Designed miniproteins, single chains, continued (4). Designs and how they scored, part 21

Each design is a single chain, and the fold is of that chain. pLDDT is the mean over its residues in the fold that is shown.

## One batch from the design tools (miniprotein)

Design m12701
Fold by ESMFold2-Fast:
Structure m12701 (fold): chain A 88 residues (1-88)
Amino acid sequence: GSVTEQIALILRIIGLELEAEKKGASKEVLEALEKLRKLVLEAGSNAEALEVAREALEKVRKALKEGKEEEALKILKEAIAKLEKLLA
Protein backbone atom coordinates (compact mmCIF):
# COMPACT_ATOMS: atom_id res chain seq x y z
CA GLY A 1 0.00 0.00 0.00
CA SER A 2 0.90 3.67 -0.43
CA VAL A 3 -0.41 7.09 0.66
CA THR A 4 -1.38 7.69 -3.00
CA GLU A 5 -3.44 4.46 -3.02
CA GLN A 6 -5.08 5.44 0.31
CA ILE A 7 -6.01 8.90 -1.03
CA ALA A 8 -7.37 7.36 -4.27
CA LEU A 9 -9.55 4.94 -2.25
CA ILE A 10 -10.86 7.75 0.01
CA LEU A 11 -11.83 9.81 -3.05
CA ARG A 12 -13.57 6.76 -4.59
CA ILE A 13 -15.51 6.15 -1.35
CA ILE A 14 -16.56 9.84 -1.22
CA GLY A 15 -17.73 9.60 -4.85
CA LEU A 16 -19.74 6.48 -4.07
CA GLU A 17 -21.24 8.10 -0.93
CA LEU A 18 -22.41 11.08 -3.03
CA GLU A 19 -23.87 8.82 -5.76
CA ALA A 20 -25.62 6.62 -3.16
CA GLU A 21 -27.12 9.67 -1.38
CA LYS A 22 -28.32 11.11 -4.72
CA LYS A 23 -29.94 7.74 -5.60
CA GLY A 24 -31.74 7.60 -2.22
CA ALA A 25 -29.76 4.77 -0.63
CA SER A 26 -30.74 3.74 2.92
CA LYS A 27 -29.27 5.42 6.01
CA GLU A 28 -27.59 2.08 6.90
CA VAL A 29 -25.73 2.00 3.56
CA LEU A 30 -24.64 5.65 3.89
CA GLU A 31 -23.43 5.12 7.49
CA ALA A 32 -21.54 1.94 6.47
CA LEU A 33 -19.79 3.80 3.61
CA GLU A 34 -18.80 6.59 6.04
CA LYS A 35 -17.39 4.00 8.47
CA LEU A 36 -15.45 2.33 5.63
CA ARG A 37 -13.94 5.74 4.72
CA LYS A 38 -12.92 6.32 8.37
CA LEU A 39 -11.23 2.88 8.51
CA VAL A 40 -9.33 3.58 5.25
CA LEU A 41 -8.10 6.85 6.83
CA GLU A 42 -6.89 4.84 9.88
CA ALA A 43 -5.23 2.23 7.60
CA GLY A 44 -2.67 4.71 6.21
CA SER A 45 -0.35 2.83 3.81
CA ASN A 46 -1.29 -0.65 5.18
CA ALA A 47 -1.33 -2.73 1.97
CA GLU A 48 -3.56 -5.53 3.33
CA ALA A 49 -6.16 -3.09 4.69
CA LEU A 50 -6.20 -1.03 1.46
CA GLU A 51 -6.69 -4.22 -0.61
CA VAL A 52 -9.66 -5.31 1.59
CA ALA A 53 -11.21 -1.85 1.13
CA ARG A 54 -10.53 -1.79 -2.65
CA GLU A 55 -12.15 -5.22 -3.23
CA ALA A 56 -15.14 -4.28 -1.06
CA LEU A 57 -15.63 -1.00 -2.98
CA GLU A 58 -15.68 -2.78 -6.36
CA LYS A 59 -18.34 -5.24 -5.12
CA VAL A 60 -20.41 -2.55 -3.34
CA ARG A 61 -20.37 -0.24 -6.38
CA LYS A 62 -21.64 -3.12 -8.57
CA ALA A 63 -24.35 -4.12 -6.06
CA LEU A 64 -25.59 -0.51 -5.70
CA LYS A 65 -25.71 -0.07 -9.51
CA GLU A 66 -27.88 -3.21 -9.70
CA GLY A 67 -30.20 -1.90 -6.93
CA LYS A 68 -29.10 -4.67 -4.52
CA GLU A 69 -28.86 -2.57 -1.35
CA GLU A 70 -29.07 -5.55 1.05
CA GLU A 71 -26.14 -7.24 -0.75
CA ALA A 72 -24.16 -3.96 -0.70
CA LEU A 73 -24.80 -3.56 3.05
CA LYS A 74 -23.69 -7.17 3.72
CA ILE A 75 -20.44 -6.61 1.77
CA LEU A 76 -19.82 -3.33 3.64
CA LYS A 77 -20.42 -4.92 7.07
CA GLU A 78 -18.06 -7.84 6.28
CA ALA A 79 -15.33 -5.47 5.01
CA ILE A 80 -15.72 -3.20 8.08
CA ALA A 81 -15.38 -6.23 10.42
CA LYS A 82 -12.23 -7.41 8.59
CA LEU A 83 -10.69 -3.92 8.70
CA GLU A 84 -11.50 -3.45 12.41
CA LYS A 85 -9.70 -6.75 13.21
CA LEU A 86 -6.74 -5.91 10.94
CA LEU A 87 -6.26 -2.41 12.43
CA ALA A 88 -6.77 -3.47 16.09
Scores: mean pLDDT 88

Design m12702
Fold by ESMFold2-Fast:
Structure m12702 (fold): chain A 95 residues (1-95)
Amino acid sequence: SMRQEELRKRLEELERRVRELEERVGRADELSVEELEELLAEVERLIEELLRLGKEMEKEKAPKEELLRLTKLMLRAVGMRVELELRLRQLRREE
């Protein structure tokens, strides 16, 4: 259906964004506190978008494979948030 195709395209876009953010988080040791706070805000916005997509995918009865892909993206995004929060806490304690 057209709706399932739209949801799949959104999932693919969010997968691309997760990969881009993971590369930036992987270089977090090189970032300032301000840059880390900005990156954390971007990750939090991504998590909100993944949650909204998940609700829509469940409503439209998306294939189990696509729901699993979304779940894996959520775990990766939450992992990035935790890593950035821990790094920010470490830097603020070293001041």
Scores: mean pLDDT 87

Design m12703
Fold by ESMFold2-Fast:
Structure m12703 (fold): chain A 92 residues (1-92)
Amino acid sequence: MAELEALADALIEALRAGDWERAEALDDEFAAAAKAALEAATDPAERQRLLDLVVAASARVAEAYAELIEDEAERAAVREDLAAFLARAEAL
């Protein structure tokens, strides 16, 4: 959880700094960490808390991306990440 939030914060920082290569790498790492955390959660209440955190973090990242998106490929990456999180949420 703390690691997931730290990844989201690092991603937002990279985006605001214009470091697109780092942002893309962090986006992939964040998506992988979120999926792993949801998969590892054994308690329904814990899974719901993780989903709330993932959704909130994803929304913050998407907002930061929206401010800086001029590249279509970068916009596609954000959409793919969000779609993956939504798919995991529905599997809960």
Scores: mean pLDDT 72

Design m12704
Fold by ESMFold2-Fast:
Structure m12704 (fold): chain A 55 residues (1-55)
Amino acid sequence: SAERRERLRRILEKPESQLTADEVQLLNEEFAELGKTHEISSLDEFRELIRERLA
């Protein structure tokens, strides 16, 4: 949904040290879903894939 995409966009702009437990959970859910179709070897690669999907 648009709300979920906006939350993800905001989360990606934050340093990891400022993420809440709920934000970490949301990122882990997206990581798990992308990992079903993509080989993700780093956090930077994951962030790039999410940015492409949000564009």
Scores: mean pLDDT 71

Design m12705
Fold by ESMFold2-Fast:
Structure m12705 (fold): chain A 69 residues (1-69)
Amino acid sequence: SALDELKALLDELVARGKISEAEAQEILDLVERGDAEGAERLLLRLYLQGKISVEEANRLGRLLREIFA
């Protein structure tokens, strides 16, 4: 599922030291609450902070759109 792919990608980003476990959990909490705008805003913040690449940001964004569709 898109949620399983999102969880796997977030776990990889944490394992690579790109984002914290707290940041990954915040995205998952926003998804659980149905807060699409909050999830997209956090994703944009991680990208602007240089924590994730444009490819990683695009992949996360596609998964979020699939989950919220």
Scores: mean pLDDT 89

Design m12706
Fold by ESMFold2-Fast:
Structure m12706 (fold): chain A 83 residues (1-83)
Amino acid sequence: SENEKEANRIATFTEASLTILRLGALFDPERVEEYLEEARKLVEEAMKKLKEVGSEEFVKEAEARLEAELADLEALLAEVRRR
């Protein structure tokens, strides 16, 4: 359905944005806290939009993936700070 395509687009673009923030943190560790805060906002906004257009199953799957990406970013930023 059209809503299913839109939900997939939102999830994919959000994941891509999180990847860009992760790369940014690797190249500019001084701004680690700014990147993490921006990532949290992106996930929050994406989840709000996904709940409007996604199926319950898709939203739960996307939420799990985005939360995992955010956790990976938090772990990476903690590692970068220790280097």
Scores: mean pLDDT 81

Design m12707
Fold by ESMFold2-Fast:
Structure m12707 (fold): chain A 82 residues (1-82)
Amino acid sequence: SVKEENAKAGAEALEKQALEAGASEKEAKELADAFYEAVVNAKTDEEAYEAGVNALNALQLLLDGASGEEAVQYMKEGNEKL
């Protein structure tokens, strides 16, 4: 579906940006997978939007010098609350 295609493209972009920001391959993959799952399983447009916000905030944590582990934990906790 278009939603799954867009979620996949967003996840791939997030994985690449997380790697460039200093995350490990495993951490970047965990961020990408968490984003993809949150978007495709979203029950509302608001939940899908908030998954995107969580992804951008996790990436910003990496850019601000947080560990990849912290960024992954932030993303997982944020998505669990959706």
Scores: mean pLDDT 86

Design m12708
Fold by ESMFold2-Fast:
Structure m12708 (fold): chain A 71 residues (1-71)
Amino acid sequence: MELSPEMMEILKETAKELHELIEKGASKEELLKVVDEGRERMLEAAKTEEERRLAENLGAMAKQEIEDYAA
């Protein structure tokens, strides 16, 4: 699967922000907000349907991990 350098940068920034929030004991709501914001940034940067699908899939995966973490 192809990710542009721009989308990879957004993914790394979102992952770093999530990691820092988890270490601070952030709420599930705060974590989900960061995932949603990261997904929106990736969708704005997406130039192809494949890139948009990747952004949605990555967002869904991160959301599932947060749901499992907060369960």
Scores: mean pLDDT 78

Design m12709
Fold by ESMFold2-Fast:
Structure m12709 (fold): chain A 82 residues (1-82)
Amino acid sequence: SLKRQIAEKLLADVPQGAIDLARSLARVPLSDAELEAAVRAAIARVSETIDDFTSAQQFYDALIAAIAAEIARLEAARAAAA
């Protein structure tokens, strides 16, 4: 429940640091709206599995990996549209 409350709080007020991380992972120019949407999608995905995490480190590692995966999906979608 605490980890779910943290995820809900992050969705209500997405940290600028998470958006900045997403921007640093992007190889193509993405808008701030696309970056925020990717971070929100990553938080939502991790929130579905947080009950399986036994530590804060595992939660944050999963969040970073999920952000990277969402950015990769956006880049693949752009490549397919070009």
Scores: mean pLDDT 75

Design m12710
Fold by ESMFold2-Fast:
Structure m12710 (fold): chain A 73 residues (1-73)
Amino acid sequence: MLSAEELIRQEAIRYTAEALRLTGDEFDQILKLPDTPEGKKKAEEIRKENKERQEKLKKEYDEKIEKIKKEGE
């Protein structure tokens, strides 16, 4: 059985890896776009979608950490 501290550490590593993956995906998608007005509009849409995904990921991470802390009390 892992301690609450070790479980929190593992969740933090998982969250960081996933957040970095989302950032990399955004960068790769934007680099494929042409330097045109349409391409700039698509880049803004991609950034907005990525921000929403990252905010959701952070919320899920925070909820998991809170649950581990509660169970450790």
Scores: mean pLDDT 82

Design m12711
Fold by ESMFold2-Fast:
Structure m12711 (fold): chain A 110 residues (1-110)
Amino acid sequence: RIEEIKKIEKEFTELIKKFKEELKTSTQEERLKLLIEFNGKLIDLLDKLYSLLPEELKPEFDKLVDEIRELLGKALEAIEAGDTEALIKELEEIEKKFKEFSKKVIEKLK
């Protein structure tokens, strides 16, 4: 379980890194498509993480999903506004929340 969660965290970190790199060379039109692709891959990673959770952490996971959903909405608004700085900030907040939750799960499973 712990090794599987660490693998998911690594895949998530690489997903964020790839998205940030793609944003550096993307047009505004391409950014919306990239966000949709990112969202799909993020959902897959969240589903994998959920399957590994102890029952007592599932309510906290639901809260994390809601918070990430709000941040993705803000990221979409930033793309529509052409605000690259705001977009990067929202992605960094998503990464922070995911890593904090994963750390909590790992500590609970030790």
Scores: mean pLDDT 83

Design m12712
Fold by ESMFold2-Fast:
Structure m12712 (fold): chain A 99 residues (1-99)
Amino acid sequence: SEAEQVLTRAHTLAIDTGGILYLEARKLNDPKLQELVDELNKLLHDLLHASAEELPAIEKRINEVLKELSKYMPEDVYKEVKKKVEELIALRREYLALS
């Protein structure tokens, strides 16, 4: 189904995003960056299971954490992470519209 294809795309994108976050946290060895990465990973997990009613609050918190992450990450890596996270939010909206 289209819904199953959207879920598969979202799952793959979440794994890829998590990998980027993990590698940057390890490279920079900053405890505040690690804290923000852990929070974003939890929010991305919540996002993959979010109802339509839960989505606005999760998106708001994701945007707050992304703003903080921009202070700790190289600009190119931050832009890639932000793009992938925005794509994940769009895929969750698409999934909810199909189900």
Scores: mean pLDDT 88

Design m12713
Fold by ESMFold2-Fast:
Order: C-alpha cells, then sequence, then structure tokens
Structure m12713 (fold): chain A 94 residues (1-94)
C-alpha cells in the first residue's frame, strides 16, 4: 500500500544509496542509469540489494574497482558485511 508520497520517498532512498555508492567508488557512473532502473523496478531499498544488482551489471574491471572501494570503506568505517566482501572477492577471482 504505497501512496505517491511513499513511492517518492522510496525512490529518493534508492537515489541516495546509489549516490553514496558512486561517491565511494562502489559503482561507475556508466552503471548508474541501469542500476537506478533495476532498483526501482525490483523495489530494492537496501544497500545489499543494490550491491547485488551492481554485481549483476558489473564487468570484471568494475568488480575489481568495487572490491578496492570496499577494502577502503572497511578499513575506515566497517560499513560492509564480511560475507558480502568474500562473495565479491570470489566473483572477481572466478
Amino acid sequence: MLSAAEIAARDAKIDALIDDMLAKGLVSRDQVPALRKLAKEKKVTSRKGLMDIAIELGTKESLKAMLESIEKIEKENNKFDEKEYERLKELIEK
């Protein structure tokens, strides 16, 4: 039961999460339009869900950049689940 205001709030949350991910180097600017579209279509409002979509859209090069950004964030802020980091590392290595 989403009102127009609730839909707008959800979309704003998705956009804020994507902007945060972009600022941290977790996604490239080229991925952002597809990520926004898929996140809104799938109604994803969690960082984990956005990361899952970004991984599906990712090339080997973009996944390596994402892993490097996660390493920096973990070192500074503990913002990532260890399991998510291990999953990304395995995807890049295989």
Scores: mean pLDDT 71

Design m12714
Fold by ESMFold2-Fast:
Structure m12714 (fold): chain A 68 residues (1-68)
Amino acid sequence: VVEGLRALAELAERAGHREVARALRETADYAKSLSPEEQQEVARRAEEAAFAGDAERAREIAKWAKEL
């Protein structure tokens, strides 16, 4: 999960979506301390935001993951 989010962040950065990439890296760091079920839910939501190029949503997900 964490590795997948970091790989997705690198792809987002290469595509010019720097804010999405930043939020994905933050989400990956917070996900390290979460349960496997929480990691899976966070990853799914983060991937949806990344594929949509939605930086605001990606940041909201990072904040949510930090508070879990």
Scores: mean pLDDT 79

Design m12715
Fold by ESMFold2-Fast:
Structure m12715 (fold): chain A 104 residues (1-104)
Amino acid sequence: MEKEKEELIEEIKKLKEEAEKQAKEFAEKLSKAFELMKEDEEKGKEEFEKIGKEAKEAMEEAIEKLRELLEKAKELGEEAEKVAKEALDAVEALKGAIESIIES
């Protein structure tokens, strides 16, 4: 049980870190597309909408994977469940932040 719990917690943490890294990269791309709007409004808007869609899809994929890991974590005990829930909450917050940027 302990080894399985530790391996799952590590997998959850890595998935969360990967999602956070992707969110940061998408935020940088959205910033560049926004700057492009100042020089070419149509091209900048197309790039911004494209990147925003890709960012939402990436966060949704991470959320689905974390939900699967949360179900496994519930069987391994309270510590693993807590780590999975915190990771899921964090990535859902990142998705909400991206939605606020592209839908506002």
Scores: mean pLDDT 84

Design m12716
Fold by ESMFold2-Fast:
Structure m12716 (fold): chain A 74 residues (1-74)
Amino acid sequence: SAAEEARKKGEEYLKQGKFDEAGEWYDTAGRIYAQEGKLDEAAEAFLKASQAYSRAGDNTKPAEAGKKAADLLA
């Protein structure tokens, strides 16, 4: 699926130490999973995006991604 492909790209960028790119791909995976009604997978992907953005040193995107995950699990 497109969401699975996006998650896989996030994993590959994470392995390369490209944390900002990893965050973008995990965020994309989360959005697609949410559109498919796969809320647990979407929340997990957004949490992975938040963690990747934190490792990239971003000061805004981690909180934004974390909120997306929290909103899906509420």
Scores: mean pLDDT 87

Design m12717
Fold by ESMFold2-Fast:
Structure m12717 (fold): chain A 59 residues (1-59)
Amino acid sequence: MAEEFVKKALALGKVTDVTLRGDGSKVRVTAHTEGGEVSVVASFEEALAIASAVVKAAQ
């Protein structure tokens, strides 16, 4: 999941920011890029892993 989300975000453009927001019992992860935004709703643990992977890849 995290690797696929990172590829999807990078395909849109340079990642400028990553936000995490509560979505009921889950967390919404949004990657903001120069070409647009991509988001996914995941468990808290998966959301942290996805956000970390996007930030690391955005270097």
Scores: mean pLDDT 79

Design m12718
Fold by ESMFold2-Fast:
Structure m12718 (fold): chain A 68 residues (1-68)
Amino acid sequence: SAEEEKIKEIAEKAKEAIENNDNKTFIDQMLELQKLRDENKDNPELLELIEKELVEIGKLLDAKVAAA
């Protein structure tokens, strides 16, 4: 769906921002992901996808922090 592709695109941009130390882009993408979560609260499949992407983003962020 268009919403699934949008979630994946936002998550990918957030992950790229972490790798590039682009804090502004990371924050902007996380806010967009939160907005999509709030707008799609009645769609369990999209919520599951968002949770999966948040877990992967969190793992990448933890790895980046541990390397610093």
Scores: mean pLDDT 83

Design m12719
Fold by ESMFold2-Fast:
Structure m12719 (fold): chain A 91 residues (1-91)
Amino acid sequence: MGVDATEEQVKALEPFAKELEQKIKDGELTAPVSVAEAQARIAALTAEINALIAAGAPEEEIVKKLKELVTARAQGLLALKKAAEEAEKKK
């Protein structure tokens, strides 16, 4: 039946991901309390999205949760980047 619907949903999130990158650069998006907290949030959101897909939830609800996941991943990367920069300064 042609292309994977999941791929189209991911592509729809690319503009949103770019906006998040710009917010990180501008300092509007803050890192979570810890890297561990960010990982826990990502895992919880992933489980929720999988449950929605399994239940046949409307695509709009799935996309909304995917945007939350993208935001959580961006915050997690920001926390990891800051930790890596501090470690690199030690070297």
Scores: mean pLDDT 69

Design m12720
Fold by ESMFold2-Fast:
Structure m12720 (fold): chain A 95 residues (1-95)
Amino acid sequence: MTFEEIEAKTEEEIAAAVKAGVVSREEAELLAYPGLLKAKLHYGLLEPEKVPTVEKALKEFEAKLKEIIASDISDEEKIKKAVEAARKLKEEVEA
């Protein structure tokens, strides 16, 4: 699968989530950001100097997401916490 195919499928997933009324467009884009970042890493689309920072940030995000999914809170609260975690990931990577 190409990176372009992943971007297209991610946009379809964003549109579907927004249509379902579960998240806003901005929240859906933030939730999609880690997957797109991981795809960029896999396809070598990042500058080599950025790779260690991105790998560390993604690993920390994946660990946090696993904790959120395993928590005894509502699905709505899990989504809000996942959006916050994705926002922090984006801020760390783009710093």
Scores: mean pLDDT 80

Design m12721
Fold by ESMFold2-Fast:
Structure m12721 (fold): chain A 77 residues (1-77)
Amino acid sequence: DAAVKAIGEALRALADALPELSPEAAARVQRLLNEAKRHLTLGDVAGAVRAAEEAVRVAEEAGVDTSKARQHLEAAR
């Protein structure tokens, strides 16, 4: 569905930013990406959005531009 596709695009944008993060921040983002994917496989779209939003927050705190990921997540709401 459109929401699942939008979340998938947000997760891809965040994954593309992993090389720009410190190892610690990258590990945190990767765990949150895995949680979001797990929620999607269980049909929990709201849980997937929350995990992806937390990943955006961690990436932003690490100084990475998350504008594309945030735009995709807005489309999923």
Scores: mean pLDDT 82

Design m12722
Fold by ESMFold2-Fast:
Structure m12722 (fold): chain A 92 residues (1-92)
Amino acid sequence: MKEAEELLEKLKEALEAGDVKAAVEQARKLTLVLLKDPLGSAEAAAKAAELLREYAERTGDFEVELAEALVRMALGVAAATDEEVKRRIEEA
């Protein structure tokens, strides 16, 4: 399994459990993986950002909102460097 897909799954599990600390840590790791392998990670990172957004909108959790902002910032940097990365983010 790709590293980004594994981190996305761990993020989903953390959010389902209400473990904000674990979710933020997975988001941070996914951000680093995205910056190292944008093409292999863009789709998983885009899905992670949406899950973090849904959780933050539902709970009002500020730490999750900051984690979403971090992932979206990294996605913006990745999309600015490669049109294929941008397309993968838009298709996610």
Scores: mean pLDDT 82

Design m12723
Fold by ESMFold2-Fast:
Structure m12723 (fold): chain A 98 residues (1-98)
Amino acid sequence: LVQELLESPLYEAFLLFAREIARYLLEERYKQQKDEENYKKGLEKIDEIAEETAKALMGLPKEKQIELLREAIERLKELGFDQRFIDLLEAILEVVER
């Protein structure tokens, strides 16, 4: 089960998505609050938060996982995330939908 999760394209997509959205939210909070100490502590926790988020999402039915990945990709496009990152997530989505 754990090995199957680590080898899953959906798990990788959720891990990448969770990591980048966590970073985005942390940067937006820093811009508003200017709390450098909490910003640095947040950066250290990004990987742990991303892993736990990805694991939680993998607990959903596969159809719901695919739906959430599509919604996540569209949201990232709206927020102006890097095109290469979006292209990677779209490539993973194409693989899992086949």
Scores: mean pLDDT 75

Design m12724
Fold by ESMFold2-Fast:
Structure m12724 (fold): chain A 62 residues (1-62)
Amino acid sequence: MARSQAYLDKKKEQALKTLDEATAKAEVERLDQLSSLSPSQQAAAASRETADALLAIGDALD
């Protein structure tokens, strides 16, 4: 739980610093939704985030 909150806070800060305002807002809203989910819902969301991360890595390797 504490680790997930630290992860979400770091991602929000990164989005605000590196993305344009519209994209940063969308990312912050997504992370806020994740922080409000129950542990079982967070696990399901993390599974989707893992798929997104693998897709981003795939783009870099391709």
Scores: mean pLDDT 62

Design m12725
Fold by ESMFold2-Fast:
Structure m12725 (fold): chain A 94 residues (1-94)
Amino acid sequence: MEREKRIEILRTVMKLDEEEVKLVEEIDRLLEEGYSRKEIVDRIAAKILGMSVEEFREKWRDESLPREEVARLVAAKIRAIGYMIDLELAKKKL
């Protein structure tokens, strides 16, 4: 009911594709489970990159990581933050 309306807003107003909608719904689930915004950003960024949150955090702490890999991790975090904003905007329209 409410969730179905939110998914429609994400698709039609915010122009997210199926995979992006799934990431936004995952964010909502993690918020309901009591995860912090920082924890959620790390978990969703890891999913965008196809890795575990533990692997993501290990790479983030690796001072020897190549510049291109660091940029990829940062870009994934920015995308995760963007999806959290999309979720908040969609909830305001309900």
Scores: mean pLDDT 82

Design m12726
Fold by ESMFold2-Fast:
Structure m12726 (fold): chain A 90 residues (1-90)
Amino acid sequence: GDGELAVEYGKKAVELGKEGKGLEAGQYAGIAYGHAVQAAKNGDLEGAEEAVKYLEEAAKALEEAGDEQGAKSVREGVKKAREEIEKAKK
């Protein structure tokens, strides 16, 4: 489901970020974000929350690789995903 895909692509974004592949890491982070938001809307809060943890790790990896703009973009996605998770809890 969407939660599983969000986690899978989030993990891939972390790996690519650590390798300094900022563009590819950002692309996978974007895909993971989309699936995380959909997982939250579908009531898969566990999958959405796990995916958000990987997006936070990807942002940190991008920042450590010197891609500050990529890290900022991923962190904005994390904020939006967290907002959808909070809406789903209500």
Scores: mean pLDDT 84

Design m12727
Fold by ESMFold2-Fast:
Structure m12727 (fold): chain A 109 residues (1-109)
Amino acid sequence: SKEELERFKKELEELVERAEELIRRGDLEGALEIAREIYDRSLKLANKLLSQGDIEGAYEALEAGVEALERILEALREHAPDDKEALLEIEILLGMMRIELGVVKTLYL
């Protein structure tokens, strides 16, 4: 579980760096595809860890996903501030992830 989380965080870092590169090149569709992958993978890992009773691990997986999406949103705001549709899509994914994180946090209480 801890080794799986560290591997996951490393994979998210590589995905964020790729998304930031795509944003700098003007490939916003490619960056959005990566953001959707980050969202999906974070939820899948969190749900797997929850099914195993690892509430702390699930929280860390979702928190890593939130941090990754926040970095992509920051890059979009810096390099493509006029693309309101791309910004909105990332803000929606981030909002949904934060709701999931809040739910898991209530189990951690």
Scores: mean pLDDT 89

Design m12728
Fold by ESMFold2-Fast:
Structure m12728 (fold): chain A 80 residues (1-80)
Amino acid sequence: MVDPEEVKESLVRMQFSVIEIAARNAGVTLSPAQREALRAEIRRYVTASENGDKVAAAESRQRINALLEQAGLAPDPSLL
């Protein structure tokens, strides 16, 4: 059994780094509010996945893609 907070922190950092790289490559600047919202939804997705809540995980994934679209980024079919 691994520490859930350590696993969550690592996964959130990895997923957010992918988004930051994609935004930089696309020439898109994420606002502080967009960055915070993305981190919050990624953390929600990781938590839902760890709890086996498939509905909450799917909803969080949809919200992440919606936030990416609002930021001017294409939805990433490989995200999460």
Scores: mean pLDDT 75

Design m12729
Fold by ESMFold2-Fast:
Structure m12729 (fold): chain A 79 residues (1-79)
Amino acid sequence: SHMEEKKEELVRLLRKAREAARTRPMSPDEREALEQIERLIDDYELSVRWLEQQRREGRRLSPLLEEIYRKLKEIYEEK
């Protein structure tokens, strides 16, 4: 289904982030954000709200995390 395709794309984006972390160090903040998203991956609403909270606190998301955020939001809004 279209929703399953979006979830698969999200998994691919997370895998890409892990691969990037292996080739160069991530900042502690970016690593913590990625770990939290991975733990919450099946709770799309909670993941979106957590990332929006980071933005409200003035934290700038990396381009890859912003792409992950957009994908999570698409999945959540499709609900």
Scores: mean pLDDT 68

Design m12730
Fold by ESMFold2-Fast:
Parts: sequence; structure tokens; C-alpha cells
Structure m12730 (fold): chain A 55 residues (1-55)
Amino acid sequence: SELDRAVAALDAETERRKRWIEADPSMSPEEKALAIAELDRERDRLVAQLRQQAS
């Protein structure tokens, strides 16, 4: 479905951003964990919005 493709594209972008955070030598492990958790929360909000629009 179009929704499944949109979610897959969002997940691919989220994973790319996580890799950049993990590779950042200026960030502590704790800072990386917080940034990744924020990305996951943003992803969940965007998925909920996509599902609402697809209804």
C-alpha cells in the first residue's frame, strides 16, 4: 500500500539519521541515546499522522 511505502521510506530515513548520530565523535554515549530516543518518538508521531491521513 501507499501507507506501507511511506512508512518504509520514513524508517529508512530514521535509520540513516541514527547511523550519523552513532558515528558522531563529539557526542557522548548518553547524548547519542537521547538523540536516538527523540528520533524514535518523532518517527512514531509521523507514522500516526500518516495513518490518520490514509483513513
Scores: mean pLDDT 86

Design m12731
Fold by ESMFold2-Fast:
Structure m12731 (fold): chain A 99 residues (1-99)
Amino acid sequence: MEELLRKVLLKAAEEIIRSGSALETPEGVFERAAVELGLSREEREKVLERIGELAERHNLLTAAELIIHAAEEGFLELSEEELEELRKLAEKARKLLEE
């Protein structure tokens, strides 16, 4: 499970950084990443359930926030440049949600 979760988070990070989408929800981007990685229905269900648990537990509203949290916990490795880009997107989303 952990390896599949890590792969889904890394794939989603690539997509978010490439697209610049600040308001990507966990449900949207992580499901798309899991499908692109060829996960079975059962594997997708378990990964998305785990992502939902993490988002709820840590009050993470966007996919970028969840990925940043996972990287800060040492669960996945992101370059300093990738992490900075994700943090900019998370801050942009936070400002939009606070207005």
Scores: mean pLDDT 78

Design m12732
Fold by ESMFold2-Fast:
Structure m12732 (fold): chain A 55 residues (1-55)
Amino acid sequence: MLPEDPEVLLGELLGAVGEKDYERALELIDYLLSRLPEDHPIAIAAKELRKKMLE
């Protein structure tokens, strides 16, 4: 895995949510969860956000 900045990806995710682009937001969540360890703070945040977006 390349040393990607997960904080930049989180910023993009929050931007997509703010723009109500939920398709983009879900894509970014899935990408983050596939690239980060389960116990990573950003992975945990992405999981929580996904749960809030999916009723």
Scores: mean pLDDT 75

Design m12733
Fold by ESMFold2-Fast:
Structure m12733 (fold): chain A 73 residues (1-73)
Amino acid sequence: DLTEGLTPEQQKIVQEALDRAGEAGAETLERGGSVEEALERSLEAFRETAREGGLPKSLIDRLLERLREVAAG
């Protein structure tokens, strides 16, 4: 899981970031955007929310790599 090894506080931030990523993707598709555009917007929303929540850049980068891997396969 993406949250394995994280503190409860970090897990909460990741969950909020995932929720916002899902919303951004859904909104993109609803307005007629492509699946690729939806993925890009979702990853951007995740990154911004995680950064606002105070997650370290190294952790955010790792989580984004994992999300891209899951989305690709």
Scores: mean pLDDT 81

Design m12734
Fold by ESMFold2-Fast:
Structure m12734 (fold): chain A 102 residues (1-102)
Amino acid sequence: EAKKKAEELLKKLKENIETDVPKAIEYLKELLILHLKYGKETAEVTLEAVEYLFEKLNDNPELSLKIVKAVLGTVPKTNKELSDLLNEIFNKLYEEAKKEVE
């Protein structure tokens, strides 16, 4: 059941990532919460979601900028700053997911 829900969240993430970034980020947080609760059952789906996001962000710099603006409210000035801010976003989402599981 947990794996099936994780697969549904991954599908919703993929469907919304280019059209509704805030909603896609909420599905990612829900998937991280599931992974923290169920571990092994959701690990493959969670890894697929993370790989999918990194591939999309590498292929679409405009999407990366939209994600940074939506989550942190800032605009990076350099490629290094963009990379650093994306790492901050993933850390922030992970910490928020941990708080929901506690």
Scores: mean pLDDT 77

Design m12735
Fold by ESMFold2-Fast:
Structure m12735 (fold): chain A 80 residues (1-80)
Amino acid sequence: SQAEDIAAATKRMREFLKRAQQVLELARERGDDEAIAKVREAIGRANDAMIKLELGQISLKEAEEIFREVMARLEEVEAR
């Protein structure tokens, strides 16, 4: 169902946000300003997408595309 799909997407975004906060903390301890900026932008985009998806302002497909983009950016930071 659409509600189940939205719930699954929301769960994945919450898991992303927990991981992103841990990566942000490590970047702050390292003084990596570029990593801090990238992770903060990814967190902001993920939070915005979750709110818009819950309000029906964006499609599930659009939210999943944003999720893929923010995950890729987080993985890029983690690979440094």
Scores: mean pLDDT 85

